# Designs tried in a protein design run: designed miniproteins, single chains, continued (2). Part 26

Each design is a single chain, and the fold is of that chain. pLDDT is the mean over its residues in the fold that is shown.

## One batch from the design tools (miniprotein)

Design m4872
Fold by ESMFold2-Fast:
Structure m4872 (fold): chain A 58 residues (1-58)
Amino acid sequence: MSEKEKLIEEGKRLMQQGKAALAAGDRETASRLFVKGANKFHEAGLTNQEIADLVREL
């Protein structure tokens, strides 16, 4: 698996954890997880639009 693919999968995992925290009412934890996930997507070279599209599918 490429380094880019690994970063995207890590970002997806962090976004899913953030969604779970948000569903549990923990908005602070959700926000931190979403920021970490977005950073992984940026490291993978995704644009803000690609990140938005990917997060929408999760």
Scores: mean pLDDT 82

Design m4873
Fold by ESMFold2-Fast:
Structure m4873 (fold): chain A 87 residues (1-87)
Amino acid sequence: MKAEELYKIVYNSLSDMVPKRTRDYIVNQILETLAKEGPKVKSKEELTKVTGVSKELADNFLKKFGNFEKVREAIKEIPEFLKKQKE
């Protein structure tokens, strides 16, 4: 699932000094914001306009997926991914 790769990128962007439970919480908050605000993003340059997405995080998304269109597809899968994670 493409949204799982987004989760891994966000999780790995966080400091190892942050406890695992707190990192999981922060990642879920960022993914929920991406799901809510992501549909309004029209280009790779606008990824940083999403609350919680830094330039470094946006660059990591683009590096992993290769282009913005694939990142956008992964963002569209976030609601279903988060729903499965709660099961």
Scores: mean pLDDT 79

Design m4874
Fold by ESMFold2-Fast:
Structure m4874 (fold): chain A 61 residues (1-61)
Amino acid sequence: LSELDPDQLARVLELAQRRQAAMERMKQQAAELGGGLSPEFQAERDALAEELKQEAAEIEA
């Protein structure tokens, strides 16, 4: 982690901000659906979470 280049650190921060924005969007959509997420929406949410975890792991590696 401490060996990351400035560009890599900036990317990590950008990914974190994008993740928060995406999660807020997903939460808003879930509220509009009355709390019941569609299968497509659940799959997209899970895929997004997994992609973000993989990106973080890749950057840390």
Scores: mean pLDDT 68

Design m4875
Fold by ESMFold2-Fast:
Structure m4875 (fold): chain A 67 residues (1-67)
Amino acid sequence: SGPLSAEEREALEKRLIEEARARMEEELARPDVLPASAQELEYAERQMAGSRPEAQEIIRRAVEVRL
């Protein structure tokens, strides 16, 4: 598949933020949350560095649940 256009990328980012928020709320409600691996923490840090502030907050909270 070809690369996404700028408009498609922005739409995808907005959807990802919305879906990440919903998934975070679901994960926070789980009784058996698994601790995050070092590899997952490193991946999250890289994602935060390249993400919008709203996405950074969602990623950070999702990681905190698994610390």
Scores: mean pLDDT 64

Design m4876
Fold by ESMFold2-Fast:
Formats: sequence, structure tokens, C-alpha cells
Structure m4876 (fold): chain A 73 residues (1-73)
Amino acid sequence: MIDEILKKYLSKLVGENVDLKKLAQELVDELLKNNISKEDMVSAFKDYYYNAGGGLVREFAKEVLEIVKKILG
């Protein structure tokens, strides 16, 4: 389930003028609606952040991790 949601949002990381913060917030909201744990979110996006090597995917993963960290306290 989490992988399908992640792929859906990662597929939107194409072209110019992607609002990464807005997309990251929408993704976190969808994960929360699907009862994905905050720990599973952190685990998944840390993997994307460290393994993406750079570019748009890493920037997006960073924005998601910042939102999840804020929700965790």
C-alpha cells in the first residue's frame, strides 16, 4: 500500500514548476488517511533521501521528512 502511494506521487516529479512542499504535504495527508504509521513514513523516505543521489527525488524526500518530523513532535 505505501509503495503504491509513493509511486503515484513520485510519478508527479516530472517537468518544471513542481511545488515540492505542496506535493509533499498532499502525500503525507494521503499516507495518514491510509493509516500508514509515522515510523513507516520516516523509514520509506529516509531510503529515498539517501539512495536518490540528488535531484528532484531527494529534494521531495527531504520536504516529506520535514513534514513527518513536525507531526512526530
Scores: mean pLDDT 73

Design m4877
Fold by ESMFold2-Fast:
Structure m4877 (fold): chain A 76 residues (1-76)
Amino acid sequence: SKAREEVLKSAEEVEKELEERREEIIAKGLSEEEKKELLRELAEKLNPILREAMLKLIETNSAEEAEKVLQENLAK
């Protein structure tokens, strides 16, 4: 599926940026609000399917809710 392939590719790019930013977060001791802002910036670079799931994770702090959104969007 092209949608699943696109999601995987976007996830790989986001994982790379998250790894780089996690090193900065650990070094700087960022607040929870600053961490959420960084995640929102990264979400803007994702494809629509991953972006919606990531935004749900940020808003709810729930991996379960984010996974539900991701699965629903992949099924479309």
Scores: mean pLDDT 64

Design m4878
Fold by ESMFold2-Fast:
Structure m4878 (fold): chain A 75 residues (1-75)
Amino acid sequence: SEADLDAEVYLALGEIYRAVAKLSKDPKEQIEALEKAIEMYEKALGLATDPDLRAQIEANLEETRKELEKVRKEL
């Protein structure tokens, strides 16, 4: 569906932001990138109708939230 295609685009954007966070050595840049990744994953989840796609987005969202909390606690 068109909604699932749009969801896949937002999923990919979330993955790109998450990769940007991993490449950054500045905790502030890591936090900003992880927050953008979460925003993209939340948009993806709002659009996704396919159960397998939803499960992939939810898994990435959960892991990214854990990464964000870890960076925040180590500041």
Scores: mean pLDDT 88

Design m4879
Fold by ESMFold2-Fast:
Formats: structure tokens, C-alpha cells, sequence
Structure m4879 (fold): chain A 65 residues (1-65)
């Protein structure tokens, strides 16, 4: 719960203050941590990858309740 919120905040921080490459790398690392196919994310644009990762994190969070 708290971990999900911190990961989302960190992802947003990297997306805003980091480079596009750093943001996409972090998004892929989070997705891999939560079991999303890394290869599919590598083929997506940065915006698409960020959206997919955010949705995957939210889905994992919801399954805890």
C-alpha cells in the first residue's frame, strides 16, 4: 500500500525531473518487478510504457484488497 504510493511518486519524479531514457528504464524495471513483459514495454513509447506500468501497479494494489 505505502510501497505502491512511493513507487508511483518516484516514477512521476523521474518522469518530470529525469531524462526520457531514465524514466523509461525505471518504468521497465517497475513493470518487470510486477511481472509485466519487459520486451513489450521496450517497444512502446515512453508515454505508453508509463501508462502501462501505472495501470499494472494499480492492478497489483487492488488485488491486495
Amino acid sequence: KEEFEKEMERLREVAVNGTPEEAKRYAIELAEKYGYPKEDLEQMSLTEALGVVAEALYDKYKKEK
Scores: mean pLDDT 71

Design m4880
Fold by ESMFold2-Fast:
Structure m4880 (fold): chain A 88 residues (1-88)
Amino acid sequence: MEEARKRAEEGLKNNPEGVEQALADAEKLLELDKEKLIEEILSLPESQQKNFLEELEVVKFAAEKLKRYDLAKKIEELIEEIKKALKE
């Protein structure tokens, strides 16, 4: 979590264009079938699952810093659903 916040802050300062693209990509992910998205993530190696969750955390914190609270909440809900699925 702390590392994800630091990465979000660094991204906003050094690559704001990349951060805006990451937010747009997250909005597209949220429009997909959640069940299929979760199944795809569960089929990934554990290292890739952890990386995907970390990247979602970074995008969530970037959305919060940009005052896009609705987007940040939706990303948080997706993170929780993925974590619940991974608990078996």
Scores: mean pLDDT 80

Design m4881
Fold by ESMFold2-Fast:
Structure m4881 (fold): chain A 80 residues (1-80)
Amino acid sequence: MEKVDELSVEEILKILKKYFESKKSISREELLDLIMEHTGISREEAEKAIDLLLKAGIIEEDEEGKISLSELGRRLAKSV
């Protein structure tokens, strides 16, 4: 795991924390747009960040493609 990716994950966690204070889930496409708007990274970099968060178990995706914070994600979001 690269240091740049770790830094991006922390920034994304801050964004997700604010979003999920009022929302229970987000679509993958809406999450991509949200990350790109707040961080200015490319779609390719945003896709990698989402994949990293999914692999780390920080976010979860249901069978309909709806993304939410896992229990681990909620705990990590409280620390940022």
Scores: mean pLDDT 75

Design m4882
Fold by ESMFold2-Fast:
Structure m4882 (fold): chain A 74 residues (1-74)
Amino acid sequence: SLEEARRKAREEGIKYANEAFQKAKSLDEVREALRKYGLELAKKAPDSTREAYLRGFAEGVREALEKYEKKLKE
């Protein structure tokens, strides 16, 4: 289902963002890595689920970035 695809994509976005935070030396490097990965995933997604997958992934990445930025302010 589209709902399941979106949920799975969100989980993947969170995991990938957290992995990028550990490997990157700067916030700009994290953003660039996430942008490139998102574009590659879009090319592989089936047309019928592509929008749900991209939305889910973006939501997961956004959530992880907000959590990361909040920790930096502590």
Scores: mean pLDDT 74

Design m4883
Fold by ESMFold2-Fast:
Order: structure tokens, then sequence, then C-alpha cells
Structure m4883 (fold): chain A 73 residues (1-73)
């Protein structure tokens, strides 16, 4: 989807390796489905992706783990 491509492009701009981006795709899609169910817009979703990456750096954990936690809650 166009939103998934925007999220992937955002992560590339932030310096996330392609392998880590690819591993994160299912979690990104799950998070987007949750945001759509809650009536949140694409801009809010992309901000959440950016914040998830910032949090992953602060906690020194993989991005995919932060995204999975966000999608589950």
Amino acid sequence: SSVLEKAKELLRELGVPEEEIEKSIPAIEALYKRFKEQGKDEETFLEAIRKAYELSLKLKVPLVDVLKLAAKE
C-alpha cells in the first residue's frame, strides 16, 4: 500500500537497514490496521513509526519488538 511504502521510505531516511525494515513489515502492517480501526490518520501513523524507532534507539532494542508491542496494545 502507499502508506506502507511511505513508512518504509521514512525508515530508510532515518538510516534503518533494509533487512531490519523487511523484518518489520508485518508489525508495521498490524500497527496500521490498528490505527485505521481507531480512526487515526496516516500522518499520526507515520509519526508513531518515527517515535517507535526513536524509542528502539533509547532502549537499545530492535525496532520490530517496539512495533509488535505497539500493535498488540
Scores: mean pLDDT 84

Design m4884
Fold by ESMFold2-Fast:
Structure m4884 (fold): chain A 49 residues (1-49)
Amino acid sequence: SKDIYSHKYSLATTIKLSAQADKNISPEDREGAIKLADDELERAKAYYE
């Protein structure tokens, strides 16, 4: 459903913004966090009919 997708989108966006703002994580860890969020969004598309 669009509601589930909306919630997952909001969470993934928050994770990406948090990772980008955190100066204490390595570039590798930052990229990993962003990739995980993007992967979750791709999975969430199953709920966006």
Scores: mean pLDDT 76

Design m4885
Fold by ESMFold2-Fast:
Structure m4885 (fold): chain A 68 residues (1-68)
Amino acid sequence: SLLDEYRRRLHEAVDRATSEGEFLRELSRLLGEFRRELRAAGYSDDEIQTQLVRLANEAFERWDARLA
């Protein structure tokens, strides 16, 4: 699924990032791509927003765990 693909790519990006700036740049890029693909697949704006917030929260949780 698109969600599983972008979750995987985002987790990989979090793990590769060497700075907070790199993490935030990759997060923005991947969420932007995910939004466009969800729109192309026919998802509603509300569904797109829900999915983006979910992945963003997961990415921040993973980044915070890396700093601990």
Scores: mean pLDDT 88

Design m4886
Fold by ESMFold2-Fast:
Structure m4886 (fold): chain A 72 residues (1-72)
Amino acid sequence: MNYYVVVKTKDLKAAQALAEKLKKEGYTAVISQGKDYYVIVQTEDEEKAKELAEKLEAEGYDAKIQKGKIDL
């Protein structure tokens, strides 16, 4: 099962900064532009998704977990 940690950011610059930070920490992070800017991390490990989302929420980010398919 795929899990996605989806972080809504205020602008492209914030999305780029977060994506670079997550890549340095060993995550595969991508930026998605739709109505807003999102940073998305995909993993097959539910516990890793939960740990990352909790860590990012503690740092003040709007982080959510989506299961299976991304719906933005």
Scores: mean pLDDT 80

Design m4887
Fold by ESMFold2-Fast:
Structure m4887 (fold): chain A 63 residues (1-63)
Amino acid sequence: MILEKVGSLKGKKVLIYGPETGDPGLLGRKDTELRKLGAEVLKVFLGEPSDEEIKEADIVIKL
């Protein structure tokens, strides 16, 4: 199905984070992948998200 590759996450607000010692390249690759699937990536960062950032997201991904 074409939607599996483009727009399958359309309308989903996604927060991506990893440990402060993590690979920023891995976060960047995940951001690119999810945006290609139609996701609205709210924030990508190394560290812990705030409660407010978590509340705004539909999906939270820890790498």
Scores: mean pLDDT 73

Design m4888
Fold by ESMFold2-Fast:
Structure m4888 (fold): chain A 73 residues (1-73)
Amino acid sequence: AESEEQIEADILTALTLIYQALAKKSKNVDDVEEMLKKAEELLAQIRELGVEDSVRTAQEAIDEIKKLLEKLK
């Protein structure tokens, strides 16, 4: 029963990490803000699935995007 939720959480987490990687390579504030917004939307979906490891990984990725954004401002 949990396997479908785990697969969905894994996909959403992978997308969140992709946005983190794109944000890290970007030097444009607007681009990093867009990546942060997309990552936060993905985190909300992961939280609904209740997969705690995926929630933690996505939160850590978002925190890193926020740090990158602060360094660019």
Scores: mean pLDDT 83

Design m4889
Fold by ESMFold2-Fast:
Structure m4889 (fold): chain A 106 residues (1-106)
Amino acid sequence: SMEEKEEGVKKVEEAQKLYDEFRQLANDTLEKAKEALKTGSKEAIEEARKFYDDFVEKGQEMLKKIEELGKKSAVAQAIRDAMENLLKQAKEEFDSLLKEAEKKYE
């Protein structure tokens, strides 16, 4: 039906919006962490880790929301997979950044 088609388009649009918001959040969080770590202190590492933990929590909530929106949509599932991959890459980059900072101030 036309209503089912409109609902499907709306769910894909919402999933895309969540992905765009998450991509922005990932970039903003990584930049904030890099800026905090420039001070070169144990406090800076704790602040950066807090940004990372908050980002991961928000990312998991967004992934869960997209999964619920997209269970019957191949496009929404592809958006979810792209977001999961982006979260994995961001986690790896963040973990590397924090480990290097921790070694420097050990």
Scores: mean pLDDT 80

Design m4890
Fold by ESMFold2-Fast:
Parts: sequence; C-alpha cells; structure tokens
Structure m4890 (fold): chain A 54 residues (1-54)
Amino acid sequence: SPLQEVFRLLKEKLEEVDRRNKELGETDKQVILDKVGLANQEVAAEFQRRLAAA
C-alpha cells in the first residue's frame, strides 16, 4: 500500500540519520548540519554571491 511505502522511506531516512550520528561520533548536531546544510547551502551560497556581487 502507499502508506506502507511511505513508512519504509521514513524508516530509511531515520536509519540514515542514526547511522551518520554514530559514525561521526557527534550528537545530532552534525547530522542536522549535514542535512540542513546540504539543503540550505545552495540558498546561502547564492545569497552570499549576490551580496558580494553588489
């Protein structure tokens, strides 16, 4: 079912977060920074480029 598929994807995401957290030896902060950073780095970098170009 679609619901079963959604839960499987969520489980995979949670496993990825947990695995990274253990690998890094750092609390959730590094995993959070990685995920948020990857998503926001492009936005932040583009913002910085525009600001620097002004």
Scores: mean pLDDT 65

Design m4891
Fold by ESMFold2-Fast:
Structure m4891 (fold): chain A 69 residues (1-69)
Amino acid sequence: SLEELLEEIKEILSRFVSPEDAERIVQMIKEYLSEEEVKKILEELKDNPFPETVFRIATRLEIIAYKKK
């Protein structure tokens, strides 16, 4: 389910960013992305569990948020 995917993403993010930042990123994912896109984010994080991957994902989400404003 979407909620299970978001929880798994949050667990991975919590290794690299603060709880506040992890929650913010997960909320943006939930708001702006489809379930299929969320699955791809989880795959990217599992394949590349690095701070750079988290930064890239967060930046993409901020761009999406800006364009939907």
Scores: mean pLDDT 85

Design m4892
Fold by ESMFold2-Fast:
Structure m4892 (fold): chain A 91 residues (1-91)
Amino acid sequence: SKEGQVLQAEAVSLLQQADLLVDQAEAALKAGDLERAQELLRKAEELVREARRIIEQAVEQGLLSDETAQLLSDYAREIERRIQALEEKIR
């Protein structure tokens, strides 16, 4: 459906933005800017959380296929793993 396509596009956009912020956080950490890295990771976490909310809503409404939901969930999980790994380095 068109509504399902819009929700999928929104979730993809949020995950792509989160992925970019994680790349920027890694660069900030390598440069020794721990405060900037922490800020970027916090923003990335918020975007992933919002993407997961949209995915869950779309699945509940029958607007998103199980296959697409799984692919988006896998992408979100990979970003979450990267965030956790970088947060462990900041500790």
Scores: mean pLDDT 90

Design m4893
Fold by ESMFold2-Fast:
Structure m4893 (fold): chain A 67 residues (1-67)
Amino acid sequence: LSPATQGILSLPPEKQREVLEKLKAEIAGAEAALPTLERPEDRARAEAQIAEYRALAEALEKKLEEL
């Protein structure tokens, strides 16, 4: 796991929920911004970041469901 993911997963559940909500908002914003990216390299970079955010959000949702 990335250092950021490990740090977030060690937070209290209330903070993890806040991070999850912010991640979902950032994913939506990044996806909405994709059509504005004219360069394929910038789009590929954004897609990779979105994928990482989605993976983190899924991990947080799973951890919160187990609590």
Scores: mean pLDDT 77

Design m4894
Fold by ESMFold2-Fast:
Structure m4894 (fold): chain A 81 residues (1-81)
Amino acid sequence: SEELKRILDLLRQGKFDEAKALLSEMLGVPVKAVALVGENEILITVPPEHVDEAIERAKKLPGVKKVEKVSDDQVLVTFDL
């Protein structure tokens, strides 16, 4: 919950590299890009070979409400904050 709030705050401040680093650490997979697409929604880009692992790990994070595969390398994560 606190780490997820920190990611959202970093993205709102335009600190994309810090948000990517924190998210990569939390998911245990490389994160290529991250974007804030809604009030509590982020779009994560990972290497295609890691997308399924990213989905499974994101589902286990506290404060995650929904995880959707958007493309071969993109995952949409909705937070319940």
Scores: mean pLDDT 84

Design m4895
Fold by ESMFold2-Fast:
Structure m4895 (fold): chain A 68 residues (1-68)
Amino acid sequence: DKLKSLQQKAQQLKQQAEDNELLSGALLSLADSSSPEQAAVLRKQADELKAKSEELKTQSDQLEKEIQ
């Protein structure tokens, strides 16, 4: 039960990381079609989401190590 709970949490963190990565990519695509001012804001938001995704991946990896 505890092992199953940790596995579910690791999967949730992994999913959140993937969602943030997809959003980052979408914002970069939108930036390419936007004004220079909007493009700068969107690229900054994309960078923040990418950083958050990497953080969540690290947390997921740490939990997977604790499961073993």
Scores: mean pLDDT 84

Design m4896
Fold by ESMFold2-Fast:
Structure m4896 (fold): chain A 68 residues (1-68)
Amino acid sequence: MSVEERLEELLQRRHDELEANRDDPEKQRAVLQRYIEQVRRLADASPDPELRRQLLAMVDHEERLLAQ
């Protein structure tokens, strides 16, 4: 599986799990934390510096959402 395919899978799962837990803020927070961890691991595994930078930018965005 390519990094791009894995990222699309993670994005879809994030969306579905947030929708499934719409009325549970604690579970939504857990979904975001798990997504952040998975994207960080994907970035660390990527040999492409540009893709790694993009993935880390996505992590920064999600961490900002968690801080609210």
Scores: mean pLDDT 82

Design m4897
Fold by ESMFold2-Fast:
Order: structure tokens, then C-alpha cells, then sequence
Structure m4897 (fold): chain A 82 residues (1-82)
């Protein structure tokens, strides 16, 4: 189901956050937590969008998951420059 797909995607994002969190300052951890809340909201809006098919919902959730995971890794990699 779309809901199971969304739950799995959010779990993967949360696991990525937990993996990288120890490498970040408290201020950066706060930004990461705020970004995680925004992605959870975006996924919920996609799941609850009656104009989208289940296939379209899964595609959008997958794209958001991959984008956010890449963003977290980029943030951690640039810690010395930011």
C-alpha cells in the first residue's frame, strides 16, 4: 500500500538522520530535525492528495526520500566549509 511505502521511506530517512546526527553540532542537529519534520509533512500531504494515483504518490515519495538523503549527506560533507 501507499501508506506502507511511505512508512518505509520515512524510516529510511530517520535512519539516515540517526547515522549522521553524531557528526553535527547542536545547531546543525536542530536544522536537521526541522528538515525531517518538513519531509514528514510533505510525505503526509502526498499520501492524502486525492488527485494523485497510488503510483504517482509512490514516485513522489521515493523522489523526496532520495533528495532528502542526498541533502543530509551533502550537509555533513560541507560541515568544515559551513
Amino acid sequence: SVEEFAEKALKEVEDTVKKYRPKLSPAQQKVLDEMLEEIKKAVEEIVNDPSLTDEQKKERIEALKNFFKDLIETLVAKDKAA
Scores: mean pLDDT 80

Design m4898
Fold by ESMFold2-Fast:
Structure m4898 (fold): chain A 80 residues (1-80)
Amino acid sequence: SEVEELVRELLEKAGLPYEPFAPSLSEEEVAIRYEVLREIERLMTEEKLSVEEAARIVAERYRREGRLEAAERVEEALER
């Protein structure tokens, strides 16, 4: 998957471990996680931001839109 490849590359560059899909996660949960990671990657690439800076912006945008679950996924991705 293009998203999985980008996520893996970004995590490797940041020195973070990559964990593939866990069987206990629902399809919806997996989709939200990849959407979050894709938006973080986009901001890092286009705006030249760090992972932490990009994640903060993505979480703020999701909260303003009322997408609280997506905002929580951003925070979890940072804490991992």
Scores: mean pLDDT 63

Design m4899
Fold by ESMFold2-Fast:
Structure m4899 (fold): chain A 81 residues (1-81)
Amino acid sequence: GGAELAERMIEEVRRITEEGVKALEEGNITKAIGHALRLIGLGLDAELLLRQGRISEEQAEAVLEEVERGLKRIMEAMKKQ
């Protein structure tokens, strides 16, 4: 169902965010940018799934909010370099 799909997307966002932050801790800025782009892609996927009626507005908003948090964490980690 939509809830399980949204939950899996949120877990994927969190995983990619942690990988992006870890890449910055290791000095790999290019890899961190790649992870940030993957987060943006998941946000676009959430909007597509909402348009297709596969997830609710509330579920799409939860995924997008997690994407925004992940991008902010990567951005803050980049500022510390």
Scores: mean pLDDT 89

Design m4900
Fold by ESMFold2-Fast:
Structure m4900 (fold): chain A 69 residues (1-69)
Amino acid sequence: MVDLTEVVRVANGEPGVDFDKAAEELEKARTTPAYQALSPEQQALVDRAIAAKDNPEAFRAAVRAFFGV
């Protein structure tokens, strides 16, 4: 099962999020069949989030867009 605990916390706007851990969770998710089953648009949002891990606002925006919120 894909562990996205920290990514979900980012999407929910929770305080004290570890953005490095959230980015690592997304990088690991990219190696799973679940990621390969995503649309090209959803894959691009994941890639954008990983690229923006040093910018909390951009990372959160990409993660929220991925979850459709």
Scores: mean pLDDT 78

Design m4901
Fold by ESMFold2-Fast:
Structure m4901 (fold): chain A 61 residues (1-61)
Amino acid sequence: QQQQITQLLEQMQQAIDAGDQQAVDQYQQQLKSLGLSDQQVNMARNLLAQGFDPEAVARGL
């Protein structure tokens, strides 16, 4: 589960950097399907937008 979450966060970071809001929304839904809450997904998105490492973000969830 941790590895799957990290991979999705890496993909979401690339989507954020590209400005692809549709892809960001899709990855957020996939994270929620893995058991993350709306609060955790919002926190992850904000940290990735600030340039935090996806692996570090995943450990903080």
Scores: mean pLDDT 83

Design m4902
Fold by ESMFold2-Fast:
Structure m4902 (fold): chain A 83 residues (1-83)
Amino acid sequence: SEAEKYLEKARSYLKQGNYEEALDYVLKARDIKGVDTLSPEERRIVLEAAIKIIEEKVKQGKIKPSYLDNLRKELAELEREEK
C-alpha cells in the first residue's frame, strides 16, 4: 500500500541520518491511513527522528535543551510500555 511505502521510506531515511525526511514520511503514511493515531513503530520513528532533529537545532543554538528532555521522556515511556 501507499502508506507502507511511505513507512519504508521513513525507515530508510532514519537509517541514513536524514531525520527530517524520516519524520515527514511517517506523517504522510499516517495521513493516507486516515487516522490521527500512530502505531508503536511509527511513534518510535517519529520520536527518534524528532530527538535527532532537536539535538541538531540545540547544537545550532536554535532551540533550548529542555525541549529535548521532553522528547526523551516520551521515548523512554514508550519503551517502558512496550517491554
Scores: mean pLDDT 70

Design m4903
Fold by ESMFold2-Fast:
Structure m4903 (fold): chain A 61 residues (1-61)
Amino acid sequence: SDLDREAELSRRVAELVRARDWEALEELIRASDPEDQELIRRMLRVVENGRALREEQRAAA
């Protein structure tokens, strides 16, 4: 089911982000279908926005 695929993809992306394995993350994106690539890009944007907010909050404090 699409839900199972999305859940597995989300877990993989989260694991690679935690490991800071950016090369493996890029390979995963390249190997994925265009729909999955869009989903991964959305997930990465959320992570990047969270990181930017934390950096700004730390600098302001």
Scores: mean pLDDT 75

Design m4904
Fold by ESMFold2-Fast:
Structure m4904 (fold): chain A 57 residues (1-57)
Amino acid sequence: SALEEAEALIERLRAAPTPEEAVALANEMGPVLKQLPGEERERMEGEAVRALLALGA
């Protein structure tokens, strides 16, 4: 499902070894997030932003 795909991408993003890889994963998430209902999309977007900030990307 789109939610499972988004959650898997968030986990990969949190574990990304470089900011460049994290940005690439965040870009991959865009189409998946568009498939989520509003509440779940907002939650996943927030998690992605927090993960990127933590990695310095």
Scores: mean pLDDT 78

Design m4905
Fold by ESMFold2-Fast:
Order: C-alpha cells, then structure tokens, then sequence
Structure m4905 (fold): chain A 90 residues (1-90)
C-alpha cells in the first residue's frame, strides 16, 4: 500500500499525539522523503509490537527502507494498523 506525504504526515501526527514519537522526529523523517512512501510490511507480533516497514526514495534518488516498531497495547496496535489501512485506501 502507498501513502502520500500528506497521509504519512497525518499518520506521524497521530503517533506524536499518542506519545510514541516526537514532533521533531516526525518532521525530520517527512523532510527526508521524495515522493510517495510504500508500506511493504505491517504486522502485529504476539508480544503486542506493531512493526511497519516503509520503502521510499530519498532526495538523492536512493531507495531506503526503515522499520518502525511501536510498543503499545494489542488493542492500540490494531487501531494504529486500521488507521494506516484507511489512510492508504483514501
């Protein structure tokens, strides 16, 4: 699934609201991206960790991958996953 920069910003703002990342970390990540971001993996482990793998092209034209691990309750992990799926659908 693919997210535009605007959809990714909304997602990152949600993570900031939950206290899972800082606003500066979110803005730094968004500024490093050229074009759309692809979510290549989205899983919830038995330990309740949500793992999201992003693929994107940086400003130098290099393909990059980053994995975000979110340690939260299983219920919140499922809600975050649903939010990503809704953002990618719209």
Amino acid sequence: MKLSKEELRRFMDYLVELGLISQEEADSFLSSISGDVEITSLEISEDGVLRIEFRYTDRDGRERRVTLEIKTSKEDAEKIKELIEELAKK
Scores: mean pLDDT 77

Design m4906
Fold by ESMFold2-Fast:
Structure m4906 (fold): chain A 68 residues (1-68)
Amino acid sequence: SDEDILEEMKKELDKMVEEDKSQGELVQFVIYNRDKLAPSLRKEFLDVIFEVMVPLSLKEAAAYKAKG
């Protein structure tokens, strides 16, 4: 189902975050995979992506500061 596709995409995003993929790589994944979802689910997917990207950005900023 479309919900199963959305859940698979969420799992892939979680994997990318665990692998320390850049925000640019996450955006690219979204652009290329958004069309696999029904239009009604694309808004939910974008919300999930925003939630994932904000913590990643904060993590990257903290790591940079820790290194001096």
Scores: mean pLDDT 69

Design m4907
Fold by ESMFold2-Fast:
Structure m4907 (fold): chain A 89 residues (1-89)
Amino acid sequence: SDEELAKKLLAKIAYELGKMLDVSEEETLKIAAEVLGISVEEARKRVKEASEKYSGDEATELLESLPEDIRKEAGEKIAKIKEKLLEKA
């Protein structure tokens, strides 16, 4: 579904943001898991699956192509992820 695709793209975007901000992979995955409401193990799996198919830029572009309601919710989650990552940076 578009919602499940959005979660994979969000996990990938969180991972790339963590790298840009020099936050550890473990802390980045923990933050992604908390914001997405999934386990750290599930977040790691989603990042791996998304990374096999999409670059960070491609993940962002694909997320922006999803329906408006999904994009709005995803945008709110990205803002929360950025906030938490900046606290750890």
Scores: mean pLDDT 86

Design m4908
Fold by ESMFold2-Fast:
Parts: sequence; structure tokens; C-alpha cells
Structure m4908 (fold): chain A 69 residues (1-69)
Amino acid sequence: SDIELAAAQRAFERSRSFYAGNGARAAVRTLLRGGSREEALEAALKVTPTRNLAEIGVESALEVLRELG
């Protein structure tokens, strides 16, 4: 989706990591289905090698969703 792409792009720009981008996509999907920030972080951790990259993904997803709504 356009939201997932925007979040992934932002996470990549902040980290230079495609893993953080994948984390952002997982976070967007979790948040859009009504999941919590903690559930979004757990989803991101499944697709990122480090907590730091997962957190960048989650924060990027939250920023994009806040700007859109």
C-alpha cells in the first residue's frame, strides 16, 4: 500500500537499512488493524536483525500515519 511504501522509504532514509524498511511495513500493517505500539514493535522485530532497526521502523510508521490522519 502507499502508506507501507511511505513508511518503508522513511525508515530506509533514516537508517540506510532495508531491514528497517521491512520493519516499518510490518508496523503499518499491525497499527492499521488496530494493534498497539508494542504489537507493532514485536512484528517489526520478526523482520529486523536488531531492536534499533525495528524501533526505527515503528517510529517511521507512526510518523507517516500521524501525518495522514
Scores: mean pLDDT 89

Design m4909
Fold by ESMFold2-Fast:
Structure m4909 (fold): chain A 75 residues (1-75)
Amino acid sequence: MKPVTLEDGYLILRVDPEKGIILGGGAVLKNADVSNAKEGDYITKINGKDAKDMTVEEIASLPEGAKIEVKKPKE
């Protein structure tokens, strides 16, 4: 099992138009609820679990519509 790749202790949200949301370590999250999130945001929680404590396999196994909680990076 590989842990997710963290930057500043958080997963960085990236958006790919073909793949959907890409997280650290290459985990792809399709159709996530990110209505108030954008590329470069720090992902703090996924489905109520701290994102930094998740593995790539856990993220890849999440259902469509998984809830993403984010924190804006400090300027």
Scores: mean pLDDT 65

